# Designs tried in a protein design run: designed miniproteins, single chains, continued (3). Part 101

Each design is a single chain, and the fold is of that chain. pLDDT is the mean over its residues in the fold that is shown.

## One batch from the design tools (miniprotein)

Design m11357
Fold by ESMFold2-Fast:
Structure m11357 (fold): chain A 123 residues (1-123)
Amino acid sequence: MSPLGRQLLAAAEAGDLERVEALLAQGADVNAKDANGRTPLLLAAENGHLEIVRLLLSTPPYADVNAKDTVNGRTPLLLAAENGHLEIVKILLASGADPNAKDKNGNTPLDLAKKNGHKEIVE
């Protein structure tokens, strides 16, 4: 992985919007993957960083909304739903996220939201 890709993953996970903007302007790969196949979009969605999710989905070249990690086959939508990030769930669905994507245990985003009590996502 390139140094810019590694820095972009770290900035997206940390919620550092200004750093994400600067790294993308430097040509960092918006679809960079760590050793577990996690992308900047996946890390931002997992951690509830809504403005970074919006930036990654709206800036060419656009983030792969359906990218899966290699550990559990989780997409950004699965992680956002599991963690109750309703506004991120909405923007991911509007951006073409697959609502029927399953993790390695056969759980859909709706299944994970129900298991974790996120009623607002299941409606």
Scores: mean pLDDT 85

Design m11358
Fold by ESMFold2-Fast:
Structure m11358 (fold): chain A 65 residues (1-65)
Amino acid sequence: DLEELFKEFDKDGDGVITAEELKEVLESKGVHLSTETVMSYADSDGDGVIDFEEFKGFVTAHPHL
């Protein structure tokens, strides 16, 4: 369930996650990416925040995550 997965990453319950938080979670799962790479793939406007729709797009592009 993508909603449950997003909730696991969203520690504050704001409905958004930061690129740094996503990077930390990916590293804990064995995926080693730079913050710049994560921002390029998931954060389209460079604000450093990722909402649920951007997260769904990222997961759809990388189905093994």
Scores: mean pLDDT 67

Design m11359
Fold by ESMFold2-Fast:
Structure m11359 (fold): chain A 75 residues (1-75)
Amino acid sequence: ASQIKRFKKAISLFDKDGNGTITTKELGTVMRSLGQNPTEAELQDMINEVDADGNGTIDFPEFLTMMARKMKDTD
């Protein structure tokens, strides 16, 4: 789906090493680049869902899972 390509591009802007990962600090910026505007509390909840290892990074599959849940909630 075209959504996957868009999400990949957004992450690539913050992925300095080309690994397809971002830091939890950059999640809010990535979300805003995609037209989202989550609160800090919502960002922390999402981070807790996808960063189960607590290493401070979010890989592409984790990001996709989070975005899929957000889209299912219907804005």
Scores: mean pLDDT 70

Design m11360
Fold by ESMFold2-Fast:
Structure m11360 (fold): chain A 103 residues (1-103)
Amino acid sequence: AVDENGLSPLHLASIFGNKEEVEELLKNGADVNAKTTKEVYGLPAGSTPLHFASAFGSKEIVEVLLKYGADPKAKDAAGKTPLDIAREMGREDIAKVLEEALA
C-alpha cells in the first residue's frame, strides 16, 4: 500500500525503522524499488527506499535493502543516486557500502 505521494511503509521504515522492520516488510512483498511521486521529507519525486535510507537511515538498513534487490543505480527526479545522496550528507559508512555494491 502507498499513499497519495507514492510513500510506502518501506519508505517510512527506511527513515524511522530498524533493519528487522525493513526485512519484515520485504519478506511480506514490499516493493524494494517503489518510487515516490512527490517530494517527501526533502527528497524529490522518484525517490526509492534506498534513497531515504542513504539520507536518513542506518548502514544496516541499506545492506538489507541491497540484499533484497534495491537498485543502487536508481535516479530520483533530480538525477541523484543513493550514493550521491550519501556523499552529499557525509554518510561515509553508507557511501562505502553503496560503492561496494556498484563494483
Scores: mean pLDDT 86

Design m11361
Fold by ESMFold2-Fast:
Structure m11361 (fold): chain A 55 residues (1-55)
Amino acid sequence: LGAELRELREKMGLSQRELARRAGVSQATVSRYERGEATPSAETLERILRALGFP
C-alpha cells in the first residue's frame, strides 16, 4: 500500500499535504501510510482513493 500510494500521488501531481487536505487527514498521517507505519481504515482509504481520482 505505502509504495503504491506514493506512486499514485506523484502521478497525480499531488504533495503529501495536498493529498492529506483532499482526504481529510493530516500530512503526517499520509506520510505514515506511505512509509508503511500505519494502515488506514476502510473509510479513510476510500477517501484517499477518491482524492487520487478513483471511484
Scores: mean pLDDT 80

Design m11362
Fold by ESMFold2-Fast:
Structure m11362 (fold): chain A 64 residues (1-64)
Amino acid sequence: GPVIAEALYDVSDEELERNPELLKFKKGDRLEVLEELDELWWLVKNLETGEVGKVPKIYVEILK
């Protein structure tokens, strides 16, 4: 089944300017984990917005 995570933090516009591949999300957004790209980065879909992008693993918590 899908692996769902929750965003722990808001992404700022300044962070998006520094890393344009970073997914825009808000604290509490539900994210579907699509792929583990490496030890630090996951490819996810924001279920609130429908956007797909990369997030640092430490910014999200996997839900039970």
Scores: mean pLDDT 82

Design m11363
Fold by ESMFold2-Fast:
Structure m11363 (fold): chain A 98 residues (1-98)
Amino acid sequence: MTPLHEAAAAGDLARVRELLAQGADVNYKDSKDGSTPLHLAARAGHLEVVEVLLEAGADVNAKDKYGLTPFDIAVIMGHKEVAEVLLENGAEGELVDL
């Protein structure tokens, strides 16, 4: 995992912004499970971190090694507001028929 993965999972918004300003790769996939920082923020329900990562060019439809997108993870974890923000930013999926 990169420092950006750790900050995103922790909901450390200030650290996320600092790392992105330093040129951290917003779309870096973890070697263990293929998760991007956006996957980890969505799993934890950190809405503001999700928004910042999307503003920085995060791939909203990135798939991990299990074929799950950040939207899939937000839905599985019950983070409806995160799922809605991901849909607004071009995520593939539907909240009505899951």
Scores: mean pLDDT 84

Design m11364
Fold by ESMFold2-Fast:
Structure m11364 (fold): chain A 60 residues (1-60)
Amino acid sequence: MKVEAVAIEDYEGKTEEELTLKKGEKVIIEEIVDGEYVLAKSVETGKEGLVPKSVLEIIE
């Protein structure tokens, strides 16, 4: 799945599998992993990782 989203809050990745985001950073959601996390790729840095769904807003 390829869906654009924006970080609505700063998020600090807790493990190497998680993505660190700044508020306002755009990401592409690659897949929904579970009820709490998505796999996303930062448009700015090109880094990919897990992010809580609660810190993202989908751009429609």
Scores: mean pLDDT 79

Design m11365
Fold by ESMFold2-Fast:
Structure m11365 (fold): chain A 62 residues (1-62)
Amino acid sequence: MPFVATSELSEEEKELLAEFYEKNPNPSDEEIEELAEKLGVPVTTVRIYYEQLQNARKAEEE
């Protein structure tokens, strides 16, 4: 496929989501929806990116 959900996020938006994740690694569904609304991206895109951040952090922390 020419596009993947996370490709809708700019580098700046990914950085902002990473910063929010650093402050709250266990966001509620409501917080995910608020972030998606602020960035103008689908909720699914934010959830997928957060899952990627969680997996990366889990692998690093062991």
Scores: mean pLDDT 72

Design m11366
Fold by ESMFold2-Fast:
Structure m11366 (fold): chain A 93 residues (1-93)
Amino acid sequence: MEERKKALEGFNKIVEEFKKWADEYYKKLLEMGATPEQLKKFNEIVKEALEKMNEIYEKFLKGEISYDEALQELKRVFDEAKKKMEEVIKEAK
């Protein structure tokens, strides 16, 4: 099982997809005239999601969870962050 390299590549791909999505939503917030407070809330959501993703990765490295479980948890964190950011966009109207 030479699984660590594949895991790192899979994790990096999800994190990069999250960052790209976050950049696109940040641009939408700016276009909608979001306040500094709304932008701060958005940045806090991004930071919390990245911290949770790092915790999932650490658990995988310690052998506490499987690779498949780690990927599912990462996707869950991504989806939860999307929902929270959609609420910020609705408030920016």
Scores: mean pLDDT 79

Design m11367
Fold by ESMFold2-Fast:
Structure m11367 (fold): chain A 98 residues (1-98)
Amino acid sequence: SKIEELRKLLKEAKSPEDLPVNLVFTDGSTPLHMHSLLGSLEGVKELLKKGADVNAADDDGNTPLHLAVEVGHEEIVEVLVENGADLNAKDKKGNTPL
């Protein structure tokens, strides 16, 4: 449902950049979670430049770094880590991103 909800929001937005940086979706996720999940390197960089919280946790305790690692977006993982992503953040299952 999360991937479907995020894809629907991307289709409805004229640009991902039109979404508020600190917008929180119904599952506690943010635009930074969305861009990290979908592999949008440019979107991730722009959101971080605008002050997006790199360590924002969704309702499952997932940070953007958890999602980037899960889907294998290595360049996004690197950018998130360079911007202060917590490598030790635990989701509700006790899993760290790495």
Scores: mean pLDDT 76

Design m11368
Fold by ESMFold2-Fast:
Structure m11368 (fold): chain A 63 residues (1-63)
Amino acid sequence: MEGELAVALKDVPKTSPAFLGLKKGDKVLILKETENGMVLAKSLTTGETGWVGKSVLEVIGKA
C-alpha cells in the first residue's frame, strides 16, 4: 500500500483549493512529505487530496 495512515488531531479548515480540509478524527493517507513540514495527503473520509501541516496529523501506520 502507498503512503502512511494518519489521523487528524484537530479540525483543519480548507483555506484554498490546494489545501486539505479535515475534521478531528479524520483518517488520511500521506502520499508525499516535504522538508518544510507540509504533507500531501488524501482524506479517507472525503476522498479529497491536498496539502496539510504534518503537525496536525498523528501517524498510526498502514493505510
Scores: mean pLDDT 78

Design m11369
Fold by ESMFold2-Fast:
Structure m11369 (fold): chain A 63 residues (1-63)
Amino acid sequence: MKEEVTDQEVNVALAEIAAAIQKRILGDDNPEAVKKVDELLEKARTASPEETRKLIREILNIE
């Protein structure tokens, strides 16, 4: 509900979930890719809702 929860709060939560999933997929032998996921997640926490949605897509596309 936009009255109680902001789009940014929802998008940041989704970014954290996306980051956790992607790290689990990448983590065994891709530490540099995991670092990139963390960097994008930190950017998502301070970005606008629009930029956070873009960052979520970038997180999920890290190899």
Scores: mean pLDDT 75

Design m11370
Fold by ESMFold2-Fast:
Structure m11370 (fold): chain A 65 residues (1-65)
Amino acid sequence: FEVGDIVQAVKDYEATSPGQLSLKKGERVLVLDATDENWVLVQSLKNGKMGWVPVSVLERVGRAL
């Protein structure tokens, strides 16, 4: 992922620590930091909350042609 990407949760994720964000399957978030290989800092487009989420629960939204 890259900063500025809009990505979607492929499954529900529950935050396990204070710095993480919980997501529901199908929720879209904005990527703020993608420097780490395993974690991405994202901002919820629904409520503006920020937090870290595992890369494994996110997928890049496909390009519209």
Scores: mean pLDDT 76

Design m11371
Fold by ESMFold2-Fast:
Structure m11371 (fold): chain A 129 residues (1-129)
Amino acid sequence: SEEQELLNALLLAGAEAGDLALVERVLADPRADVNAQDANGQTALHLAAEAGHLEVVELLLRAGADVNAQDDNGQTPLHLAAEAGHLEVVELLLRAGADPTARDDNGRTPLDLAREAGHEEVAELLARA
């Protein structure tokens, strides 16, 4: 429905922007799909994790977001957080059951992406996971 499309658009936009209040308001609607995907197959959790919005990531996980959801490139939220170097988000995703061995469509793990991007602390954490 048009209402469902609006809820999905607001959830994705709020997550990307780190608008915790907007994400909370959308998720309070029982019609909200916490795992809604954009045109690239990315969920709100992908967008918040890539942007480093720790509190939004925590809220989405508590709302039942799929921690291992894959976008159109086979990347999980953990891949995007690792590539961006968001250490606290990586720690939170791992505690929530993110698979550190997941491979994207190029065969890269979150550890591979952290190393390629030069994020040493994230790479050390993932190597021990």
Scores: mean pLDDT 94

Design m11372
Fold by ESMFold2-Fast:
Structure m11372 (fold): chain A 68 residues (1-68)
Amino acid sequence: SKSSYEVLKEILDAIKELLAKGESLSTILSKVKEILEKVNVTEETINEILEELKKDIEAFIKKLESLL
């Protein structure tokens, strides 16, 4: 199983990579959902995380960086 640190880092790295490539918000959301689904996070928690990311992607990145 991946640690919480490893999961958060994987999410952060994925968001940064997709943004750098100019990918759509929907592509970023789909990738984050895939990462979370692989680590036994509940659907309710996944939906909450995706809504925070959708609301403000820059603030979400800063929040993740503060946790790493």
Scores: mean pLDDT 82

Design m11373
Fold by ESMFold2-Fast:
Structure m11373 (fold): chain A 80 residues (1-80)
Amino acid sequence: MTEEERRILEILLEKPVTVDQLAEELGMSKEEAQALVDRLVERGLIRKVTAPDGTKLYFPTLEGLREYARWRREEAARAA
């Protein structure tokens, strides 16, 4: 996965967020953040949920958790 995709998964593992918050956190435009989250949704790594108030939140999927856990293990192996 790319560095930006990994950072998005890290943020979403901490808490569900909106695209606007992701754009601010990653220092990119809302359109760029939207494109990245759309790709992650298409790959089944995150899911989009619309709250009753119309707020769109993103959550990691089980597959997203597995991909992030794999990356974490690879990083730990390099550090060891």
Scores: mean pLDDT 80

Design m11374
Fold by ESMFold2-Fast:
Structure m11374 (fold): chain A 92 residues (1-92)
Amino acid sequence: SQSIEIFKRAIRLFDKDGNGYISNAELQEMIREVDKDGDGTISAAELRHVMTNNMGEKPTDEEVDEMIREADIDGDGTIDAEEFLTMMRRMA
């Protein structure tokens, strides 16, 4: 899907070594960029903001909602840092 492709491109942006893998340190940096208030939860707005301003991607609201659905195991419309890590590991 389009949202998965955008997420894969964003992942590649944080893969500084270009080896197709994301280190735990790079993954932690991504969480810090997305979870700016440090409350351990990531909203669709926060994810869209970091992808637009930090990754140079331009996801639609629908694409961001799809990414949240992929990571949001509880179905509450937000993802925690652990869910985000799980999603990123599956896509990297």
Scores: mean pLDDT 61

Design m11375
Fold by ESMFold2-Fast:
Structure m11375 (fold): chain A 65 residues (1-65)
Amino acid sequence: LAVGDIVQAVQDYTAKTPEELSFKKGDLLEILGVVDAEHVLAKSLKTGKVGIVPASYLKTVGYGA
């Protein structure tokens, strides 16, 4: 995963902190940053909300140009 990538959720996730983003399987997100080896900062294209998400819940569907 890289900044600018468009990714799709492979399963549902419920945020455990206010800094995390909740999403549903199939939701599209844009990668805004890499937090650590297992977490990225992403923006939901469905809701416009920004938050930390586990990278393992995401698959790339479009690469940043």
Scores: mean pLDDT 80

Design m11376
Fold by ESMFold2-Fast:
Structure m11376 (fold): chain A 110 residues (1-110)
Amino acid sequence: MKVTKEEYEILFNAIEQHNVDQALGLVDYVIENGGDINAKDEDGRTPLHIAVENATPENEEESLKIVEYLLENGADVNAKDNEGRTPLDIAEEKGLKKIVEILLKNGAKK
């Protein structure tokens, strides 16, 4: 019934490794088992923060699929990490133009 800390860690790792199919399946697992898609790691990062932080121009297509799926499943687009950074702040700093666009379309604020 409750998603475990270890299961959240597996989700975070799948996102960090750009394993799209595994990340999407683990998002489904979290939602279906009443877990929190906005669960935070020790740095206050949500799955959405991790997806944006690990995005690069070279893996942008894979990262976009994960970001879009997280947002479709209730990811808080305006969540702040322990440094007060939102996913939009990270995407803008990294110059991830397509991810910035998707976040803004989903209600991201500065």
Scores: mean pLDDT 84

Design m11377
Fold by ESMFold2-Fast:
Structure m11377 (fold): chain A 147 residues (1-147)
Amino acid sequence: SLEDELIERIRAGKVDVNAQSPGGSTGLHVAALAGELELARLLLEAGADVNAQDDKGRTPLHLAAEEGHLEVARLLLEAGADVNAQDDKGRTPLHLAAEEGHLEVARLLLEAGADPTAKDDEGKTPLDLAREEGHEEVAALLEEAAA
């Protein structure tokens, strides 16, 4: 299959794993957005930049956090992802997990040293976003973490 061919080429070192699309996305951004754990692992083993930024300043960890992909987020953090990386709007992965209500990812990010008091360019914390969107369990977690 095409996926098996891509995996074999990555393992053989024949793919520029840090190649960017016109929007600045790498293969690791795509794997993180889609929750493709095995592809993300292979890309990292092949030397993918865990902290690569797309044209919006978003890292793979931002995308995994926004989509609630817990296992990919864990893999990225183990590979040295910057838990407090900011996109072009000043948003961290924790802001995105909080806005989308991804409780388990928010917990993982906090355990990895995410700053629950970080403000985006509108002055909003992850707690502010969780409250605005009505994500009560994430809001409770963030209130405890910010105290």
Scores: mean pLDDT 91

Design m11378
Fold by ESMFold2-Fast:
Structure m11378 (fold): chain A 86 residues (1-86)
Amino acid sequence: EEELKKQKNIKLKTEDGYKTPLHVAVEDESPLREKRVRYLLEQGADVNAKDDKGKTAVDIAKELGREELRNFIIEYAKKLGKEVIE
């Protein structure tokens, strides 16, 4: 269980540097983006995890102009009892 949670928060080496699965899901152009974000948060993904540029998934959603997705991440994480650093 701890190893599985650690794997979800481990930064994956990509061509764009290190990102968590939550970072990748937020950048996804797919209509399944919100569903993937919800799933990852329910599975214990760290909403405050930073990529190699020091950005959280919330920061990336803001930079991409995805305010609805940004608000969804914040509210859903709070619903799950997680603190969100803005």
Scores: mean pLDDT 70

Design m11379
Fold by ESMFold2-Fast:
Order: structure tokens, then sequence, then C-alpha cells
Structure m11379 (fold): chain A 55 residues (1-55)
């Protein structure tokens, strides 16, 4: 699966990032699963996430 790197910014949430890349914030679970994140609120500024590209 192709992924794009995204650097977390201050105030970002997985739902916001999913909304930006997929147009649907509920798809944040795809990002959570790819990056093995147990708590979606445990994002740190400067953290690099792998965002799965939907085909």
Amino acid sequence: MKTVNYTVKKGDTLRKIAGMYYGDGSKYTLIEKENKIKDPNDLKEGQVLKIPVLE
C-alpha cells in the first residue's frame, strides 16, 4: 500500500488529518492502524505519520 508522510502540526488530530486526505474524518482509523497508534489523542507536534493512500 502506498503511503504519504505527514508531519503533525500543533493542534492536529487524526480526524482532522483524515478529513484533509480522505474528505472524511471518520477514516482516521486507517491512519491509526497504519501507524499502530493506540490512542488517537496521543499525537505530538513534529511526529511523522504514514497516511495510507486510497486507490
Scores: mean pLDDT 77

Design m11380
Fold by ESMFold2-Fast:
Structure m11380 (fold): chain A 109 residues (1-109)
Amino acid sequence: ALTLTQPPSVSVKEGEDVTLTATASGASIADLQVNWYRQKPGEPPELLIYNNSVRPEGVDSRFSGSVSGNVATLTISNVKLEDNATYFVSTNDAAGRVWGGGTKLTVTS
């Protein structure tokens, strides 16, 4: 079965760039579409990236996505305090929707 593994926590300084990763195991993601979500405490999840690298309208250009081999990457440039959140990866395989466990991003000033 496909599993998406995310590091449980990442810390970054405000104004720096950060890279969040998800690593696929048990199957390849090379032909799958990867999505990234931000969930702030008390808020619903917000879609940041779909189809590996596409930003929805209204999502800040600081967010970018890429996939290389079995690693999906979300890059946040010029990180802001408002980016304190949990970030989730998802994809769909033949068995259905697969979710990563989430990465808690802590932004310090």
Scores: mean pLDDT 87

Design m11382
Fold by ESMFold2-Fast:
Structure m11382 (fold): chain A 77 residues (1-77)
Amino acid sequence: DDEELRKAFKDFDKDGDGYISKEELREYLTEKGKESLIGIYEIAIDEADKDGDGRIDYEEFKEMVSKLPEEYKKALI
């Protein structure tokens, strides 16, 4: 559901700049007790980050989530 993904994106995007960085993702996963998933999500961000700037926008985020195994999608949202 796009609404759930958008809400998750905004939860990660604490600064409201429209991008998620690897640092923001790491902080979020650490807060949720999901540090074991950090490496997988960092790889997923690198694959989705077409600009190579270490940040992803909402469209890249949706693409990233669509490629994750179901178990990791549930951990994210």
Scores: mean pLDDT 73

Design m11383
Fold by ESMFold2-Fast:
Structure m11383 (fold): chain A 82 residues (1-82)
Amino acid sequence: ASTEIEEKVKRIVEEQLGVSPVADDDNLFFDPELGGDSLSTVELVAALEEEFGIEIPDDEAEKITTVQKAVDYIEAKLKEKA
């Protein structure tokens, strides 16, 4: 279960950022306060929402700074939905 979420998150991050391989502690630039790279952050969040069928508010997205934090967040939301 958690391994499947991790693999999907890594694939989405690699696809959106164009980087491979991605480590669990790689910095994802989730910074809604900085204009410029906000589009890449929005697209990444939207891809995660679509893949897992969840909603990620902007205030929660800014806390997701690594792949591991994204996995933990998605697992928590999926447990709430189940």
Scores: mean pLDDT 65

Design m11384
Fold by ESMFold2-Fast:
Structure m11384 (fold): chain A 114 residues (1-114)
Amino acid sequence: MLTELDRKLLEAAFEGNVQEVKELIAQGANVNAVDPETGLTPLHLAAAMGHDDTVEVLLAAGADATAKNPKGNGKTPLDLMNNRSLVLKKLNELLKEKGKLTFEDVAKVVSELP
């Protein structure tokens, strides 16, 4: 079961809130927490959303850049960083359609990477 701290860390990483990420890690949040619905980690979310400062903080705290998404196609945060322009293009298209992005939207884009 995902803890409240782990859930907040996933949300903070998705939003690129560097200060909240640092505070949650200091409180004992698991930097490698996995969202049970999407299979995404905080590092997947920060990398997909292009939050470079948040990516740096998570990596410094021991986030696994090679963690495979078990709910999709096994893509890692490194795969997302290496495909940044394609990820951002796909997310921007979804943002234009929906007005707001969700974890499920990130998971969809991750699953569509080559």
Scores: mean pLDDT 84

Design m11385
Fold by ESMFold2-Fast:
Structure m11385 (fold): chain A 137 residues (1-137)
Amino acid sequence: SLGAELLEAAENGDLERVRELLAQGADVNAADGGGSTPLHLAAEAGHLEVVELLIEAGADVNAADIYGRTPLHLAAEAGHLEVVELLIEAGADVNAADIYGRTPLHLAVEAGHEEIVELLKKAGADLNAKDINGNTP
């Protein structure tokens, strides 16, 4: 399907293929069996230009996968600073919680991504958010 091809192109960072598939009417919010959208896959992989194109095409920046993870969770955990900045500017919920109660700030702190931690704090991340174990970031 066009949606499956868009997911693959987004994961691989194939900017021109993403553009072609969107022009052919591929659903920008197509989801795989795990609830991952093209934006989830591009954000996790750090494909900045693909992330920008998907957002411009109307991607849901707050889409949640089966674990409750948003593109911002995945970019923050992976350490993709410029993708995190783009997602925040596009209206990503900095306080979205996954199924374990973890916010993007929890994941950035655990991964040791200090610049992303400071960016999330500046963007209004809740420093007192508790995960399911009662741990704050």
Scores: mean pLDDT 95

Design m11386
Fold by ESMFold2-Fast:
Structure m11386 (fold): chain A 88 residues (1-88)
Amino acid sequence: MDSLSAEELVYLGQGYLLQGDYDKAIEYYNKALKIDPNNFAALTGLGEVYAKQGDYDKAIEYYKKALEIEPDNEVARRNLKKVEEKKA
């Protein structure tokens, strides 16, 4: 397959995240963001991966970026709050 869309790259990132392959999940989410820097699903996916790795600073950064795109997204707001509570 020659070139993947941002949506296809997000789908692959989600697949790797579900398998626990966090390095590949990060790779594919970053590839999606290179195509679409404001891709909400890629930004929230990176927040989730970094939170699972214990990198709460990066998780907070990516969830905040996602909430700049969708400020009223309850799932992203809840996930940000959980990560901030773990860091504190």
Scores: mean pLDDT 86

Design m11387
Fold by ESMFold2-Fast:
Structure m11387 (fold): chain A 101 residues (1-101)
Amino acid sequence: SDKVLSLNEQLLLAAAKGDLEKVKELLAQGADVNAQDEYGSTPLHLAALAGFLEVVELLLENGADVNAQDKYGLTPLDLARDAGEEEVAELLEKNGAVDVR
């Protein structure tokens, strides 16, 4: 590849796409589960917004901060609720997500 992405950038992209196998590989390679993009979004924010339940489960198992805030103060739970992703919202709440708004 003519353009090299960091492990953290690859993890954010894989989470946003719901690529479960790539998320597993990148975490095993030492990618930061709580990496942030330019908006302060973590892999958990991106997977929760998109409704990728299995990716959300894997990120939480690997120590993702369930209450991480992006630069707008939004949590993964906020994004799941705003997107209507009920199963993801329930999983986040079961894993200690709190309403910070």
Scores: mean pLDDT 88

Design m11388
Fold by ESMFold2-Fast:
Structure m11388 (fold): chain A 70 residues (1-70)
Amino acid sequence: SQNQANMLLRLGSLYFSRGKYDEAIEYYRKAAELGDPNAPDALRSLALSLEIIGKDEQAEKVRKLLEEIE
């Protein structure tokens, strides 16, 4: 459901803010799999944020996920 996907995006943001980057990516992935129309933009923002903080491996994981859904 859209409500479920939205909650997964919120959980992803929460885990990111706590420095739990791999868990954050997993929640964003689940939201994208549910077809949330906001997931691609959220994933682009996540990839940029990860690059800014030097989490290059995690940023690459997010970019690959974006290629799968776009």
Scores: mean pLDDT 83

Design m11389
Fold by ESMFold2-Fast:
Structure m11389 (fold): chain A 92 residues (1-92)
Amino acid sequence: MDVNARDPLTGQTPLHVAAARAGSAAEVEALIAAGADVNARDKNGNTPLHLAAWLSSVPNDAVVAVLLAAGADADAKDKDGLTWKDLAAIRA
C-alpha cells in the first residue's frame, strides 16, 4: 500500500490513522521512515498531529513527540482554526 495513499471519504493517509491510535509511536516512526508526509491534511484540514491530540484515548505524548521531531507544523490549524494544542486542551 502507498504510504501516502488517501482514503477517498476522509482524505486521511495511513499516518493519520496511525497517529490516532493509542500506543502507535513505532508505527508512526515506520511510516515517516517510509516517506509519509507528516503535514498531510485530510478533508477537514487535520494533520496527523491534530488526530494524535484529539482521537487518542490515552496520553499520546510519544506520538506527538515523534511527529514534532519529524517536522510536523505545531502551529498548523484545522478548518476551524484550531491547533493540536487547542484540541488537546478540549480533550482534557
Scores: mean pLDDT 76

